# Designed miniproteins, single chains, continued (2), part 74

Each design is a single chain, and the fold is of that chain. pLDDT is the mean over its residues in the fold that is shown.

## One batch from the design tools (miniprotein)

Design m6556
Fold by ESMFold2-Fast:
Structure m6556 (fold): chain A 80 residues (1-80)
Amino acid sequence: SSAVEELLAEVEALIAELEASDDPRERSLIPYLRQIKQLIEQRRFDEAIALLEEMLSAKDLPAHLRERLERIKARIEELK
């Protein structure tokens, strides 16, 4: 699906952005985003959403990353 390919590209772009970041708090999210990517590739959308909701519940999550994760979550929900 084109929509799944676009979503995977958005997740990969975020991973690349975080890998270029000097902020260890941002880099700590990389393993979780890789897991979300794998869940999306396997079409395990409910599990990907659950993991995103867990990440979004973190009080120390930077606001700009919260917005990016909320957008990714909304795009996954559109695929259900």
Scores: mean pLDDT 87

Design m6557
Fold by ESMFold2-Fast:
Structure m6557 (fold): chain A 80 residues (1-80)
Amino acid sequence: MKKAAEEAKKAAELAKKYAEEGRKLLDSGDPALVPKGVGLLLRGIGYGVQALLLAKKNPEDKEAQKAAEEGLEAAGGKVV
């Protein structure tokens, strides 16, 4: 259980990191950076989903759940 919770937190951190980097590139004034920015955002979403799947394996770990939610929110914010 502890390893999966730690992996969920790491995946969530990567989701946030890639989402921030991707958004920064998209918000830049340079159109040449747009493809890289989009690629980073997609990578962030992938890590966010991974964090959610890992968190589901540890339903009692509130920290893993919170980390996964924050990671997904940072990567794509409102999966409706």
Scores: mean pLDDT 73

Design m6558
Fold by ESMFold2-Fast:
Structure m6558 (fold): chain A 97 residues (1-97)
Amino acid sequence: SAELEKKGAEALLFLAKKLGIDLPERPSATTTLYHLALKLGVVEGEDAFNAMAALKGILEYLKENNIDLDAIFSEMEPEQAAVLREMFDLVEKVFKL
């Protein structure tokens, strides 16, 4: 739904800001996700347009840089945090991270 896309985009923009990445506001969670992954240098080429590959790259970046993801989630609106938690939980299950 359009509302879920907006919540996902807002959650990803909040995460980007916490990582020091400046991204323009967009209503699309998927577009925001690709731009964040590209800015972090965790995806390239065709993989930049694969949502699961982008999420995997971001999650691996956070773990490798010892970013306290729970602390970031605690500062988000609960609904935004829930959407982003579900996205990362899905990628951990799919890629066995």
Scores: mean pLDDT 80

Design m6559
Fold by ESMFold2-Fast:
Structure m6559 (fold): chain A 85 residues (1-85)
Amino acid sequence: SIAALQAQAEAAKAQYEQAFDQTGDLLLQYAELKQYAKENPSISPEEAKKKLEELKKQSDESAQQAGQLYQQYSQLQQQAQQLLA
């Protein structure tokens, strides 16, 4: 049904928005940690590098997931519109 497709599209959009926001938060944390490590000689360079690599990996994975969710949302929207035509 159209209602079921619209509900699925809305759910996919909500998941996409969460993944997109999470990606932004991770990139912000990366930038902040990089700056903090540069300004604070008391931080362990090895721990800083490890955490930066972890944040970068998490942001890349989150971005890929967001892209996939957006494609799913777009497809469901197109299917709903096709049924209304």
Scores: mean pLDDT 86

Design m6560
Fold by ESMFold2-Fast:
Structure m6560 (fold): chain A 65 residues (1-65)
Amino acid sequence: MRLDGEEQYEKGKEMYEKGEIAGALKGFLDSATEEGIEALKELSKELGRDLSKLIEKARERLKKR
């Protein structure tokens, strides 16, 4: 809300570097950017979690932006 997509992506990246996985996922999801979608795919691999629903939401948000 207070951040645009680029700022949300940067915040997600910063949270990931600090080990705050939930914050990283939220930032990448809320970014509504291709970079955020790619970051979610990479995190899915690293964490061994199915993030397909979050990736789907991120794509929908990118489409609306």
Scores: mean pLDDT 74

Design m6561
Fold by ESMFold2-Fast:
Structure m6561 (fold): chain A 60 residues (1-60)
Amino acid sequence: MKASKENIRKLLAEVLKLRKGWSIEEALEKAKDWSKKELLEEIGKLLGVSPEDIRKTLER
């Protein structure tokens, strides 16, 4: 998967669904105006990993 803003946003939605029980639609709505950096930071916070490691994982 490429580390595009759209793919990162989809990953955030899946993580929020699994960890918080949010719907994908609710997660995407809350993150609609977020930058790529903010999306990676939130995913990193939820998974306990660095934003840079998430970016590298998505590019491989």
Scores: mean pLDDT 72

Design m6562
Fold by ESMFold2-Fast:
Structure m6562 (fold): chain A 73 residues (1-73)
Amino acid sequence: SIEKKMEEAAEKGDFVEVFKYANELIKKAPDDPDVLAEVSRKAAEYMRKALEKAGWVTPDADAHGAAFEAAKA
């Protein structure tokens, strides 16, 4: 399934493949706002995971502050 391929791409940090499969899933989705909302939510979640896996930082100032203090110890 496309969702499984998107999940596998996210686990590998391949955000380009996540974007590709997200677009494919949206194009195949019925014209139903609930389905489109769910697809968008999943795409955002897998994209975030892929970017984190690839070493891109999420803009979470509190998490960065905690990591910085831990690194000093």
Scores: mean pLDDT 69

Design m6563
Fold by ESMFold2-Fast:
Structure m6563 (fold): chain A 71 residues (1-71)
Amino acid sequence: AMAERRRALREAGQAAFEYDQAVEDYKNDPSEENKKRLEEAQKRLDESVRRLAEAIGPENRADATAQAAAL
């Protein structure tokens, strides 16, 4: 459904923004707290990307695999 794809795309965008913020925070203050936040943000980003790939569907995954094999 298009609604699931749109939601997954928004979640991926939000997770990417939060990840970029966590990277900058860790760069400015490499504390254990900021390292934990960075790790959590990375996990959220990975999950959101996975959900987006699932929402796009197997057809686009096959195309992506074929494109990678052609490189």
Scores: mean pLDDT 74

Design m6564
Fold by ESMFold2-Fast:
Formats: sequence, C-alpha cells, structure tokens
Structure m6564 (fold): chain A 100 residues (1-100)
Amino acid sequence: SDADIEAARAELIARIAAADLSEVLRKSLIRTLEEASPEQFALAVETMVGVALIAYAVGVASRAELHALGEILRAAAEAFPGLPELAALLREAADGLFAA
C-alpha cells in the first residue's frame, strides 16, 4: 500500500540522516528519496544507489560511505517483511555497493 511505501521511505531517510556520511552525499540521497512518488519509490532507490556509486567514482564519496549505505539498505530490507519486492531490491542494491 502507499502507507507501507511511505513508512519504508521515512525509515530509509531516517537511517541515512543518522549515518556517518558526508553532508553533501547525505543531502543528495535524501532529496532523491523525498522527491519520488510512491509509484516511483523503487526507481528512486535505484537512482540513489547510482548517485552514491558516481560520487565514489569521482572521489566525492569514500568506500566506507558506500559500505555504510549498504548496511542501511540491508537493515531497511529487514524492517519491511510486508514488502518482499522492495526488500529484494534493497538487498541487491546493498550487494552492489559492497562490491564497489
């Protein structure tokens, strides 16, 4: 439901806001998640991961920040057992961040 997606969005944003990430990266990731409609949320998660990987490739984000984001995505996947497709997407995204 849209309410479940909004709960997942709020949790993911809260975890990113509390994470040991640079302010620039943190703000960019949160903005990507906030600007998406519920229907676009899965795409927003993929876009957010792309932003983090590009930031790493150009030297703006560290490997430690990619790993911190990966741990957040894994934790968020476990928090929403009622959203199995989103949980699978979050785990796949986390694996991509850890592989970088």
Scores: mean pLDDT 85

Design m6565
Fold by ESMFold2-Fast:
Structure m6565 (fold): chain A 72 residues (1-72)
Amino acid sequence: SPLEEEITRLELLILVYQIAIGATETLLETAVRNGKITDEQKAALQADIAALRARRAELQARLAALRQQLAE
């Protein structure tokens, strides 16, 4: 089913975003702990994390909608 294929594709894409968010958060935490980051660099990484989280939320909303269509 094309719908089931799109659901699987979105699940995998959400996983990629979860990995990217986790990796960026770990880099930020490590850089802050080591004192090797400027306030500007910290703000930039926080903005990147926020953008990734927003995109993940959009994908999760689309996934929920498609799962509901499949259940009908």
Scores: mean pLDDT 89

Design m6566
Fold by ESMFold2-Fast:
Structure m6566 (fold): chain A 85 residues (1-85)
Amino acid sequence: STLATATEEEIREAMIARLEEKLKEAEKLVEKLKPSEEEIAKAKAALDAFWADPSKAVPIEEFNPGEKAALALLAAKRMLEELRA
C-alpha cells in the first residue's frame, strides 16, 4: 500500500527538528572557532548569492573552518525561517 506516508505537517516537523539539531551543532562550532566579522560576511555573501541563484554555489573547499561554521549557521537559520513561514 502507498499508505504509511507521513503528512505534510509531520514531514515539516521532522525537517524542522533536524535543522534545529544542525543549528545547535553549527552554533557550537561558531562558539569554538569564533569566526571574524570578515569570515561571517564572506559566508553570508556566498549564502545570499546561492539563495538567489543556486548555479552560483561556491565549492565548500574554498572556505576556511571559521567560514564553513558561519555558513552552516546562516544556512540552517535561513532554512528554519523559510519552513516556519
Scores: mean pLDDT 77

Design m6567
Fold by ESMFold2-Fast:
Structure m6567 (fold): chain A 70 residues (1-70)
Amino acid sequence: VTGKVGKLENFVAIKGSGFTDDTEVKVLLNGKEIPVYKSEDAILAKIPKGSKGKLTVYVNGKKVAEFEVE
């Protein structure tokens, strides 16, 4: 799976092709999993307003992005 990860204000967007129903995507904020929304071309995770800390993105158990939420 190949994709680009970007932060858009209060969203994390993971864009790519080759995402299937078997593709596991996890987004963690301070070690706590947050909900993700899948589409054909992107996976979106909404960052709760006022949340701070380390956000990590995993695709099929591999860390693909990490950044700080301020």
Scores: mean pLDDT 68

Design m6568
Fold by ESMFold2-Fast:
Order: structure tokens, then C-alpha cells, then sequence
Structure m6568 (fold): chain A 86 residues (1-86)
């Protein structure tokens, strides 16, 4: 659902801003997350979509690297994974 994806993206944007990422960069990262999530929802079993999602994930990390250190990057990854764990 568009609304649910938007809420997830907004939450990610807030997490990124809390970590000191500029709002403009956080917005771009949230946009990439929406694209990746839509691909999964469209056809999660499609290997082409899975490859694109992986590439989008790498692009997101690449965008984060110039704005934060490796420890902060790991914290962001942990925060996202923690939400999914429950």
C-alpha cells in the first residue's frame, strides 16, 4: 500500500535525521527505500526485482557514507533491523 510505504519512508527519514544526516540526503534515501519496497511488493519472488532491490540498498549506503562514519552507519542498520525483529 502506498500509504504504508510512505509511513515506513517517513520513519526512516526521521531516523536518519536523528543520526545527523542532512534532511536533503535523508529525503533521497527515503525515496530509494520506497522504490525498493515497491519492487518487493510488486513481485517479491522475481529475481530481477531482488537484484534491483540489492542495488538500491547499496546506493543508499553509498549516499550515507560521505555524511556519517561507519559506526553511525551500523547503528542505522541495527535500528532498522530491530524494528523488523519484533
Amino acid sequence: MKEEIEKEAEKMKEELIKLGIPEETAEKLAELYVEATELVLEDAENPENQEKVRELGKEMYRLLLPHMGPEEQAELERAIAEGEKL
Scores: mean pLDDT 71

Design m6569
Fold by ESMFold2-Fast:
Structure m6569 (fold): chain A 60 residues (1-60)
Amino acid sequence: LTPEQEADIEEGLALIIKGIARVYAPSEELAQRAIDAVDELFAAGKSVEEILKEANRILE
């Protein structure tokens, strides 16, 4: 894969994680917190694995 393709995949996965948070979070407040964390970590250049781990931590 090219670096551009890898970046597109990572962005798509971050969007999927945000969607999962919206559907499965026990409250709208927790969903928004998880979404905000995904956006912050993605902007900071964190890996999808790290983003997923933090989102799961918030939703637990």
Scores: mean pLDDT 77

Design m6570
Fold by ESMFold2-Fast:
Structure m6570 (fold): chain A 100 residues (1-100)
Amino acid sequence: SALAETLARLPALLRDPDPAVRAEALRTLLELLSRAPAAVLDLLLTPEGLGAFRAALADPDPRVRLLAQILEGMLALMSVLHPSEEVREKARRVLERLEE
């Protein structure tokens, strides 16, 4: 699907040498998190997705760090408040793995 193709490209875009490209990848993740939360969380549970997210939280660019922190905050809210048990569980798993 177009969604799966977009998601597969995001870990590489999050590691792009251009901070504007990394910021745009995070905005895309935030948009997709509202529309297809389980698919975004499945990506963030992959080694590539988790590693890229962890790197974005420590990014040298303050805008990239802020967008990654917004994504982390959205995951924290979803882990408690999302109507889907699957989405809550996957969000908790991403947050737990970020601490490892």
Scores: mean pLDDT 91

Design m6571
Fold by ESMFold2-Fast:
Structure m6571 (fold): chain A 68 residues (1-68)
Amino acid sequence: MKYEVKGDGPLAYFIAYSKVDVDELTKQLLGAADVIAKDKGVSVVLEANEHNEEAAKKAAEKIKEAKE
């Protein structure tokens, strides 16, 4: 799964190299990333395939830190 949110601010790029549970992650990432990109101007990219679980979790946490 690929997820990319662009903004005016810095770009955070994440690639998951393990299996990823995207259903829940995508929902949270979609909401958080959209708010971050629009509100704070931070762009984020999460690229995950069917084996990107570990990195996807880290990406979600990084986005949360950027929002906070």
Scores: mean pLDDT 50

Design m6572
Fold by ESMFold2-Fast:
Structure m6572 (fold): chain A 95 residues (1-95)
Amino acid sequence: SMEEELEELRKKIEELAEELRPEVRRETERRLAEIGVDLSALSPEERAQLDLLIDNNAYSLALKKLKEEGVPQEYLDKIAREEGLKNAERVARLL
């Protein structure tokens, strides 16, 4: 069923995002250092914001890769909307 397919797809996206996260972190931290951000001087709140950014970017990259593999855009859009809501809640907790 579509509900079972969506649940399996959510797990696949989460697994792929976790696999991609180290590379996304390395690239994000490299770019921040290039513009003069001292990563060792970040506050706990700034660290949490950086982690949220990295998580969001890893998730977006996972969605892009699955689209390239032929997963229907409708399924990816539904899951992306659900993740967007969870990210809004994470941001609210950091404020």
Scores: mean pLDDT 81

Design m6573
Fold by ESMFold2-Fast:
Structure m6573 (fold): chain A 85 residues (1-85)
Amino acid sequence: SLDDQLQQLRSEALELGEKVKKLLSENDKQRLDGALGSTSSPYTIADHVIAAAKKLLKKDPDNEEVKKLLKEAQELRDRLDQLGS
């Protein structure tokens, strides 16, 4: 069902958020943690993860792991858009 697909993508977005949090400074990690905890929307979760990864990449533009996580988060956000009516 659509609900099952949205729940799965929400779980994947939260998992990407946990991976991004491990690469953040303590202050930025706490900000992302608070943002992810403030919403149940998979769209909003994905958008917060993308924003955090972009901010981290701006500080460390050669970080290949951050580039990979940003790409995965953007692809997940695109998948959410395709499911949304």
Scores: mean pLDDT 86

Design m6574
Fold by ESMFold2-Fast:
Structure m6574 (fold): chain A 95 residues (1-95)
Amino acid sequence: MSDDDARRLIRDSERRLQLDPNDSDALQTLGQAYARIGNFDRAIYYYQRLIDILRSQGDLQGTSQALFGLGVVYGASGNTDLSQQYRQQSRQLRS
């Protein structure tokens, strides 16, 4: 994802969330796009919301993917301990 693509996807996905606050595709896109432009606080916020929604739906595969994404964001922000913890949780759900 390019930075220009990320900024466009942020605007479009924020609009989708205004219409449906539980739009999991929009939440995932926002987490990825905010991480791409280096806004890790916003990326973490949207990934945590995504994880909560997917867990409430019993979507183990989606939750695993979102936990991995959150782990990558924590790693990029310099929090290696949380990065490893979330990546491990992601792997456990796939097994």
Scores: mean pLDDT 87

Design m6575
Fold by ESMFold2-Fast:
Structure m6575 (fold): chain A 65 residues (1-65)
Amino acid sequence: GKKGEEAVKELEKLAEKGMTTEEVIKFLEENKENLSEDGLKAIEYLKKKNYGEAAAYLAKFKAST
């Protein structure tokens, strides 16, 4: 939905500005109500430092939003 699309755009802008993984996780958690299940799974994998799975779930979230 629109809120999920805006969350993805803000996340991409923050990543391009050199945000840390911890800052990315905080941003996603603050916007968790606007995330699909794939977006929520990406947060879990980021917390586990599984960046490959986190990237895959973020890509699914972007594709389905």
Scores: mean pLDDT 69

Design m6576
Fold by ESMFold2-Fast:
Structure m6576 (fold): chain A 120 residues (1-120)
Amino acid sequence: KELEEVLKKYYELEEKLNSNTTADTSLEEIKKFLEENKKDKIGEIAAEVLLEFYEIHNIIIESPSKEEAEEKLKKYAEEKGLSEEIVELMLEALENGWTDELKEKLIKLLAEQYLEKEKK
């Protein structure tokens, strides 16, 4: 199934990114790394999902208040056409922090949404 291939590629890219970058690596450097790994359809979707995760995470950590972070996350979701379920997971991460389970659920839903767009 394409979802399983995207998730496998996502975690391979995340491991490579974590091995080759510092904690302070800029979002622009992350984008460049991911572009270099968009070699096929599965890799492109996995890279886009990983980039969106980092964009969401960056909004949460860089926003000066929870209220501004919530506004930015909702605007980001509108611009990207993210589902209400994804928005709820982003807001849960903002309120309670990231857990492995929450991160896995978000990544899976982002991957499923990209795969649905590819069917059109």
Scores: mean pLDDT 77

Design m6577
Fold by ESMFold2-Fast:
Structure m6577 (fold): chain A 119 residues (1-119)
Amino acid sequence: SLVDQAKLAFDRVAAAIEEALRAGQSPLEIVDAARAALEETAKTDPSLPKNLAEMMLRGLERVREHVRANPGLSGREAALLALERLTEVIALYLHFQGIPEEEIFELTEWAYERAERIR
């Protein structure tokens, strides 16, 4: 389903963020790791809709711009901003694809729980 594909893409990005954060990478490097993971997912998983992948990448570009403008942000704060933006983009995309609100809500709750596990 579209929900399952969105969850897989989100989880791969979250995993890349988590590894970059554990490696002590800078806030910008954490966002760049998220972008790289999403670009690889879009390239290797043909089931991920092109429009969704493009919206998610644009979302991360906006987060990168915000992180660069705010040098006082921690790596964890940058990680959470990236995951929050991706959650918003995915929810909006699924809404316009006609996915039931209950399923979108369950995905949003899952995404927040996944983000809360980032250390």
Scores: mean pLDDT 90

Design m6578
Fold by ESMFold2-Fast:
Structure m6578 (fold): chain A 76 residues (1-76)
Amino acid sequence: SHMSKEEFEAEVLLTLADMYLAIGKRLFEKGDYEGAIEAYEKAISLYKQAISLGHKRAEDGLKEAEKFLEEVKKKM
């Protein structure tokens, strides 16, 4: 595989974004809406960074994180 350094960095960012998305979901289930918002905003930032480095697959995660952020706002 001819994966570039940028593609490798994007994969790391995607992994971290997925972790923050999962943390946000768990905090939301516990009723920690402030914590869930912070985690989803971190996930969104990381997904956007991965996309900027060419990792288009991160677009699905970005959409999911943005959707969950809006769901938290409706609960507050």
Scores: mean pLDDT 86

Design m6579
Fold by ESMFold2-Fast:
Structure m6579 (fold): chain A 101 residues (1-101)
Amino acid sequence: MEELLKKAREAIEKAKKSDGEEFLDYVQEAVRLAGELYKQGHYEEAARLLDEIAKIVEEKYGKSYLVAGLYRMLADIYEKLGQTEKAEEYRKKAEEVEKQS
């Protein structure tokens, strides 16, 4: 767990300092690592990472299909955590982004 968290945070920090293809490569690596945490049942950790990833993707690309996908992943994770209101908020955010695309 801690090794995956450390690598994911490193990828996020590198993404924040990058642009273009390099930014997307680091985002993809961070999403992959968050997905690995999710598969291992570390839902809270996966949610925190995806929240930060979604924020930096939105800052760089606005309300794109990429951020909509991240919001749908967050909705699924918050449902697993029993946080129904947060799951609904992220579902609504994803739908609003897709509606504007």
Scores: mean pLDDT 82

Design m6580
Fold by ESMFold2-Fast:
Structure m6580 (fold): chain A 113 residues (1-113)
Amino acid sequence: MEALREAERLLKEGRSADEVLDELLEKGLISEDVAEAIRFALGWLDGIGKAIKDPEEAEELRRLALLHGARNRDKIEKQLNKSQSPSQLQIEQALIGMRLAGEAMREYEEKKK
């Protein structure tokens, strides 16, 4: 809950999703492994950004992905702790990142109503 509250505060102050992610990591509110999963989400959303007509929409999706990551940090960390190799850890981080991006897209669509 502390990571989510801090992320919400920093985003409201106008900081980018990347800046907020770095701050959460620096403060020890998320682990490096969790931060990497969130970075995959942000990178995936950037990668599909060519399909997004509105740059503001792309930025909001990145913010939502960060908030989902911060909210679920304990579940993400427990899932990543099951990885038995560095390659498995990286694959799991990428899969979690794709899930966070998907959750952000769903929430954004809901907010349009």
Scores: mean pLDDT 82

Design m6581
Fold by ESMFold2-Fast:
Structure m6581 (fold): chain A 77 residues (1-77)
Amino acid sequence: GKEPIEEVTIFELESPKGEIVKVVNAGVTRIEVYDGKTGELIERRGAPNLEIVKAELSEDGETLTLTTANGKVFEIK
């Protein structure tokens, strides 16, 4: 359903497997992995509730690296 808060997709990345990785902000930062053909949710991962300015996905899609507005870097495996 539609929530009263606005959700913003901050980054959208493609893995070599054809999966779509989205970094979203809905008052909290979340990571969601979707099948690139069907659009179905494959996996959801927790993320630091921080302002993200850069996101990078590893070549195998296993590690996501997030960079915050204050220059901190986090790896999510």
Scores: mean pLDDT 72

Design m6582
Fold by ESMFold2-Fast:
Structure m6582 (fold): chain A 66 residues (1-66)
Amino acid sequence: MVEQLLEDAGIKSERARELGRKMLEEIREAKREGKPKEIVLPQEVADELKPTVATAIGILAIAESF
């Protein structure tokens, strides 16, 4: 699902995709530990995301941390 979200966002950089996947995995691990972690979207990912999609992913990432 994470990879599909990154592809739907139109991210073309492999670096940005890798950072995006790591960010979402860290959110999942924080939830597994029972404590939400404040995770900042990597600049490389943010730069390649469309504003609307970047906002949606950010909201989803925050929601998944709870």
Scores: mean pLDDT 60

Design m6583
Fold by ESMFold2-Fast:
Structure m6583 (fold): chain A 88 residues (1-88)
Amino acid sequence: SQAQAYDAASDSPESLARAVAEHLRLLAEKIREAEKEGRMSVMSPEAQARARRVMEDPAGVLRELAEELRELGFPEEVVEALLEVAAE
């Protein structure tokens, strides 16, 4: 499962951040495929907007995730690692 892949890759905050970024990039590719096939139109407008955001700005999604994790009290090392990967 993807959760097991995250666990295997998460020896450090940096490895976890890279795994999350890779997951979002793969998700963006699947969303592009759905758009090409016309499957986006069956989703709610809110779901379409979210999917489009992941496809067009995965770095921005990573930054938003990092800020949410900071607000939830996650370690700053995890937040900083996500922001570093988003800046690449």
Scores: mean pLDDT 74

Design m6584
Fold by ESMFold2-Fast:
Structure m6584 (fold): chain A 81 residues (1-81)
Amino acid sequence: SALREQALAEVERALAEVEKLDDPAVPAIKAYLERARAALEAGDLATAREHLQFALYGLKQVPGAEAAVAHVERALALLDR
């Protein structure tokens, strides 16, 4: 669906922003975002939401992650429709 494709694009943007961060939590956050991307591509929206929530929790602990947080929040908002 168009909403799923938009959510996938937001996850890709979040991944790009996360690669700019220098924090020990980044590898775990990146893994959750990559699993969310794979779930979206497979049409598993429930698994995508769960992994995005874990990524969001981690990102909120990282200084300077505001852009990545915004992209994950937009992806979640698209999937909650």
Scores: mean pLDDT 89

Design m6585
Fold by ESMFold2-Fast:
Structure m6585 (fold): chain A 86 residues (1-86)
Amino acid sequence: MVQELYDLVYETALKKAKELGLENPELLAETIARTIASLLADNGLHGAEFMLQAIANGLTSDDVSPEVAEVVKAAAKAALEFLLTL
């Protein structure tokens, strides 16, 4: 479960980061995938869903570039869709 979620999020984030021409797309994808997988492992299903929604909404702020926000939103959406299939 955690590894499958990690792999899905990594592939989703990597594809989006490369599509947007971001620097170090592999590092960004790894960071996002690790963070989302840890949210599920540490907080369970309901905690992970809440945190993913908060991340998707919060990272649209001025704290990150619009491109990074798009990568994170895509990854969070993929993670939520995965969790809904469990």
Scores: mean pLDDT 73

Design m6586
Fold by ESMFold2-Fast:
Structure m6586 (fold): chain A 71 residues (1-71)
Amino acid sequence: MEEEERRRRELRHRAEADANITKLAQYGLKLGKSLEEILATIDRIRQQASTPGERARLAKEEAEKWKKELE
């Protein structure tokens, strides 16, 4: 795998992770979750994610779960 392509994917995944974390926070606030709960969830994702891609995926999964809970 080319190093340039890997670096490009990592940058894209970082942008995706930031966007997904922002959506997660927005849905959490709409659900009435405390900032403390939202930050704890983000920290858990950060600790479990070894790569930007994994972080983006985990953040997206949590955001979709919270979006579904919004009724």
Scores: mean pLDDT 79

Design m6587
Fold by ESMFold2-Fast:
Structure m6587 (fold): chain A 56 residues (1-56)
Amino acid sequence: AEAAALRARMRAVVDNGIAYLREEKGYTDEQVAEIRRNGDAAIDRQLALWAAEKAA
């Protein structure tokens, strides 16, 4: 539950950043998809590190 809430919060930050880049900077759907993939990978790594720290 805690990890799910943290993921949701991180995901919301990424989604807000993508919306800003699309609306204010004119980023394409391809550029947005790349940012989302990289963001999802970074979130997964961060959550894995957080889970490992909690388990230690």
Scores: mean pLDDT 79

Design m6588
Fold by ESMFold2-Fast:
Structure m6588 (fold): chain A 94 residues (1-94)
Amino acid sequence: MEKLKKEIDELEAQIKALQAQYAKNPDPSTLQQLLATQKKAAKLVIILQEGKKKGIPDKKKAVDILNKDKKAQLQQIDQQFQDYQQKVLQQFQA
């Protein structure tokens, strides 16, 4: 779980950097990276919280179990970020 917490902290740092970059120079590539990083961080936070509740020390085991138990919730997060990304990219092309 410590490795998972470290990954989340690293992703949060990347999100801040990408937000600052996007604010200075808004481009579709930076936006795609920002959204992908935010989605990844959101999923890992859910996995970390559920893994702590179940006392699972192994990240891989936690991911496998939670993907089965929380498949619908994780799929909804994927779909929401994908839909948002598509809408924003369409605005850059219009």
Scores: mean pLDDT 72

Design m6589
Fold by ESMFold2-Fast:
Structure m6589 (fold): chain A 63 residues (1-63)
Amino acid sequence: SKVEELAKKARERGAVSEPAIDLYIALELEGSSSDPQNLLNALKIVAEIARTGDPEKVYKERV
């Protein structure tokens, strides 16, 4: 899946924790972190993943 591919890319770029991997995926899906709204949206996605424990489910609702 796209989420698994992005998680692999996050690990290849040095993300070693689940929150770091989740943030990488969220930023790739929402766009540049230089836009404060995109960063806030990405952080909201990471918070939802932390609550549900299911990145695939959370990202499916937003893709």
Scores: mean pLDDT 69

Design m6590
Fold by ESMFold2-Fast:
Structure m6590 (fold): chain A 72 residues (1-72)
Amino acid sequence: MTEELIEKANQANELYTEAVARARELGLSEEDLQRLRTESVEISLKVIAGEISYEEAQKRLDALLAELAARQ
């Protein structure tokens, strides 16, 4: 129970950290970085809540990064 919550929180934090790092590498604007941070937090909360899997969260973040990169 406690271990499961800690594991999900760690997975969520990893997803958020990776998304921000990749966005910086892609040279996203401040506006797009802010949107990514907001969306990444929502996705991370869904992982912690057990609503989506880590792999589904990765797919959502990858799709968002691709969308934001295409806007540049």
Scores: mean pLDDT 75

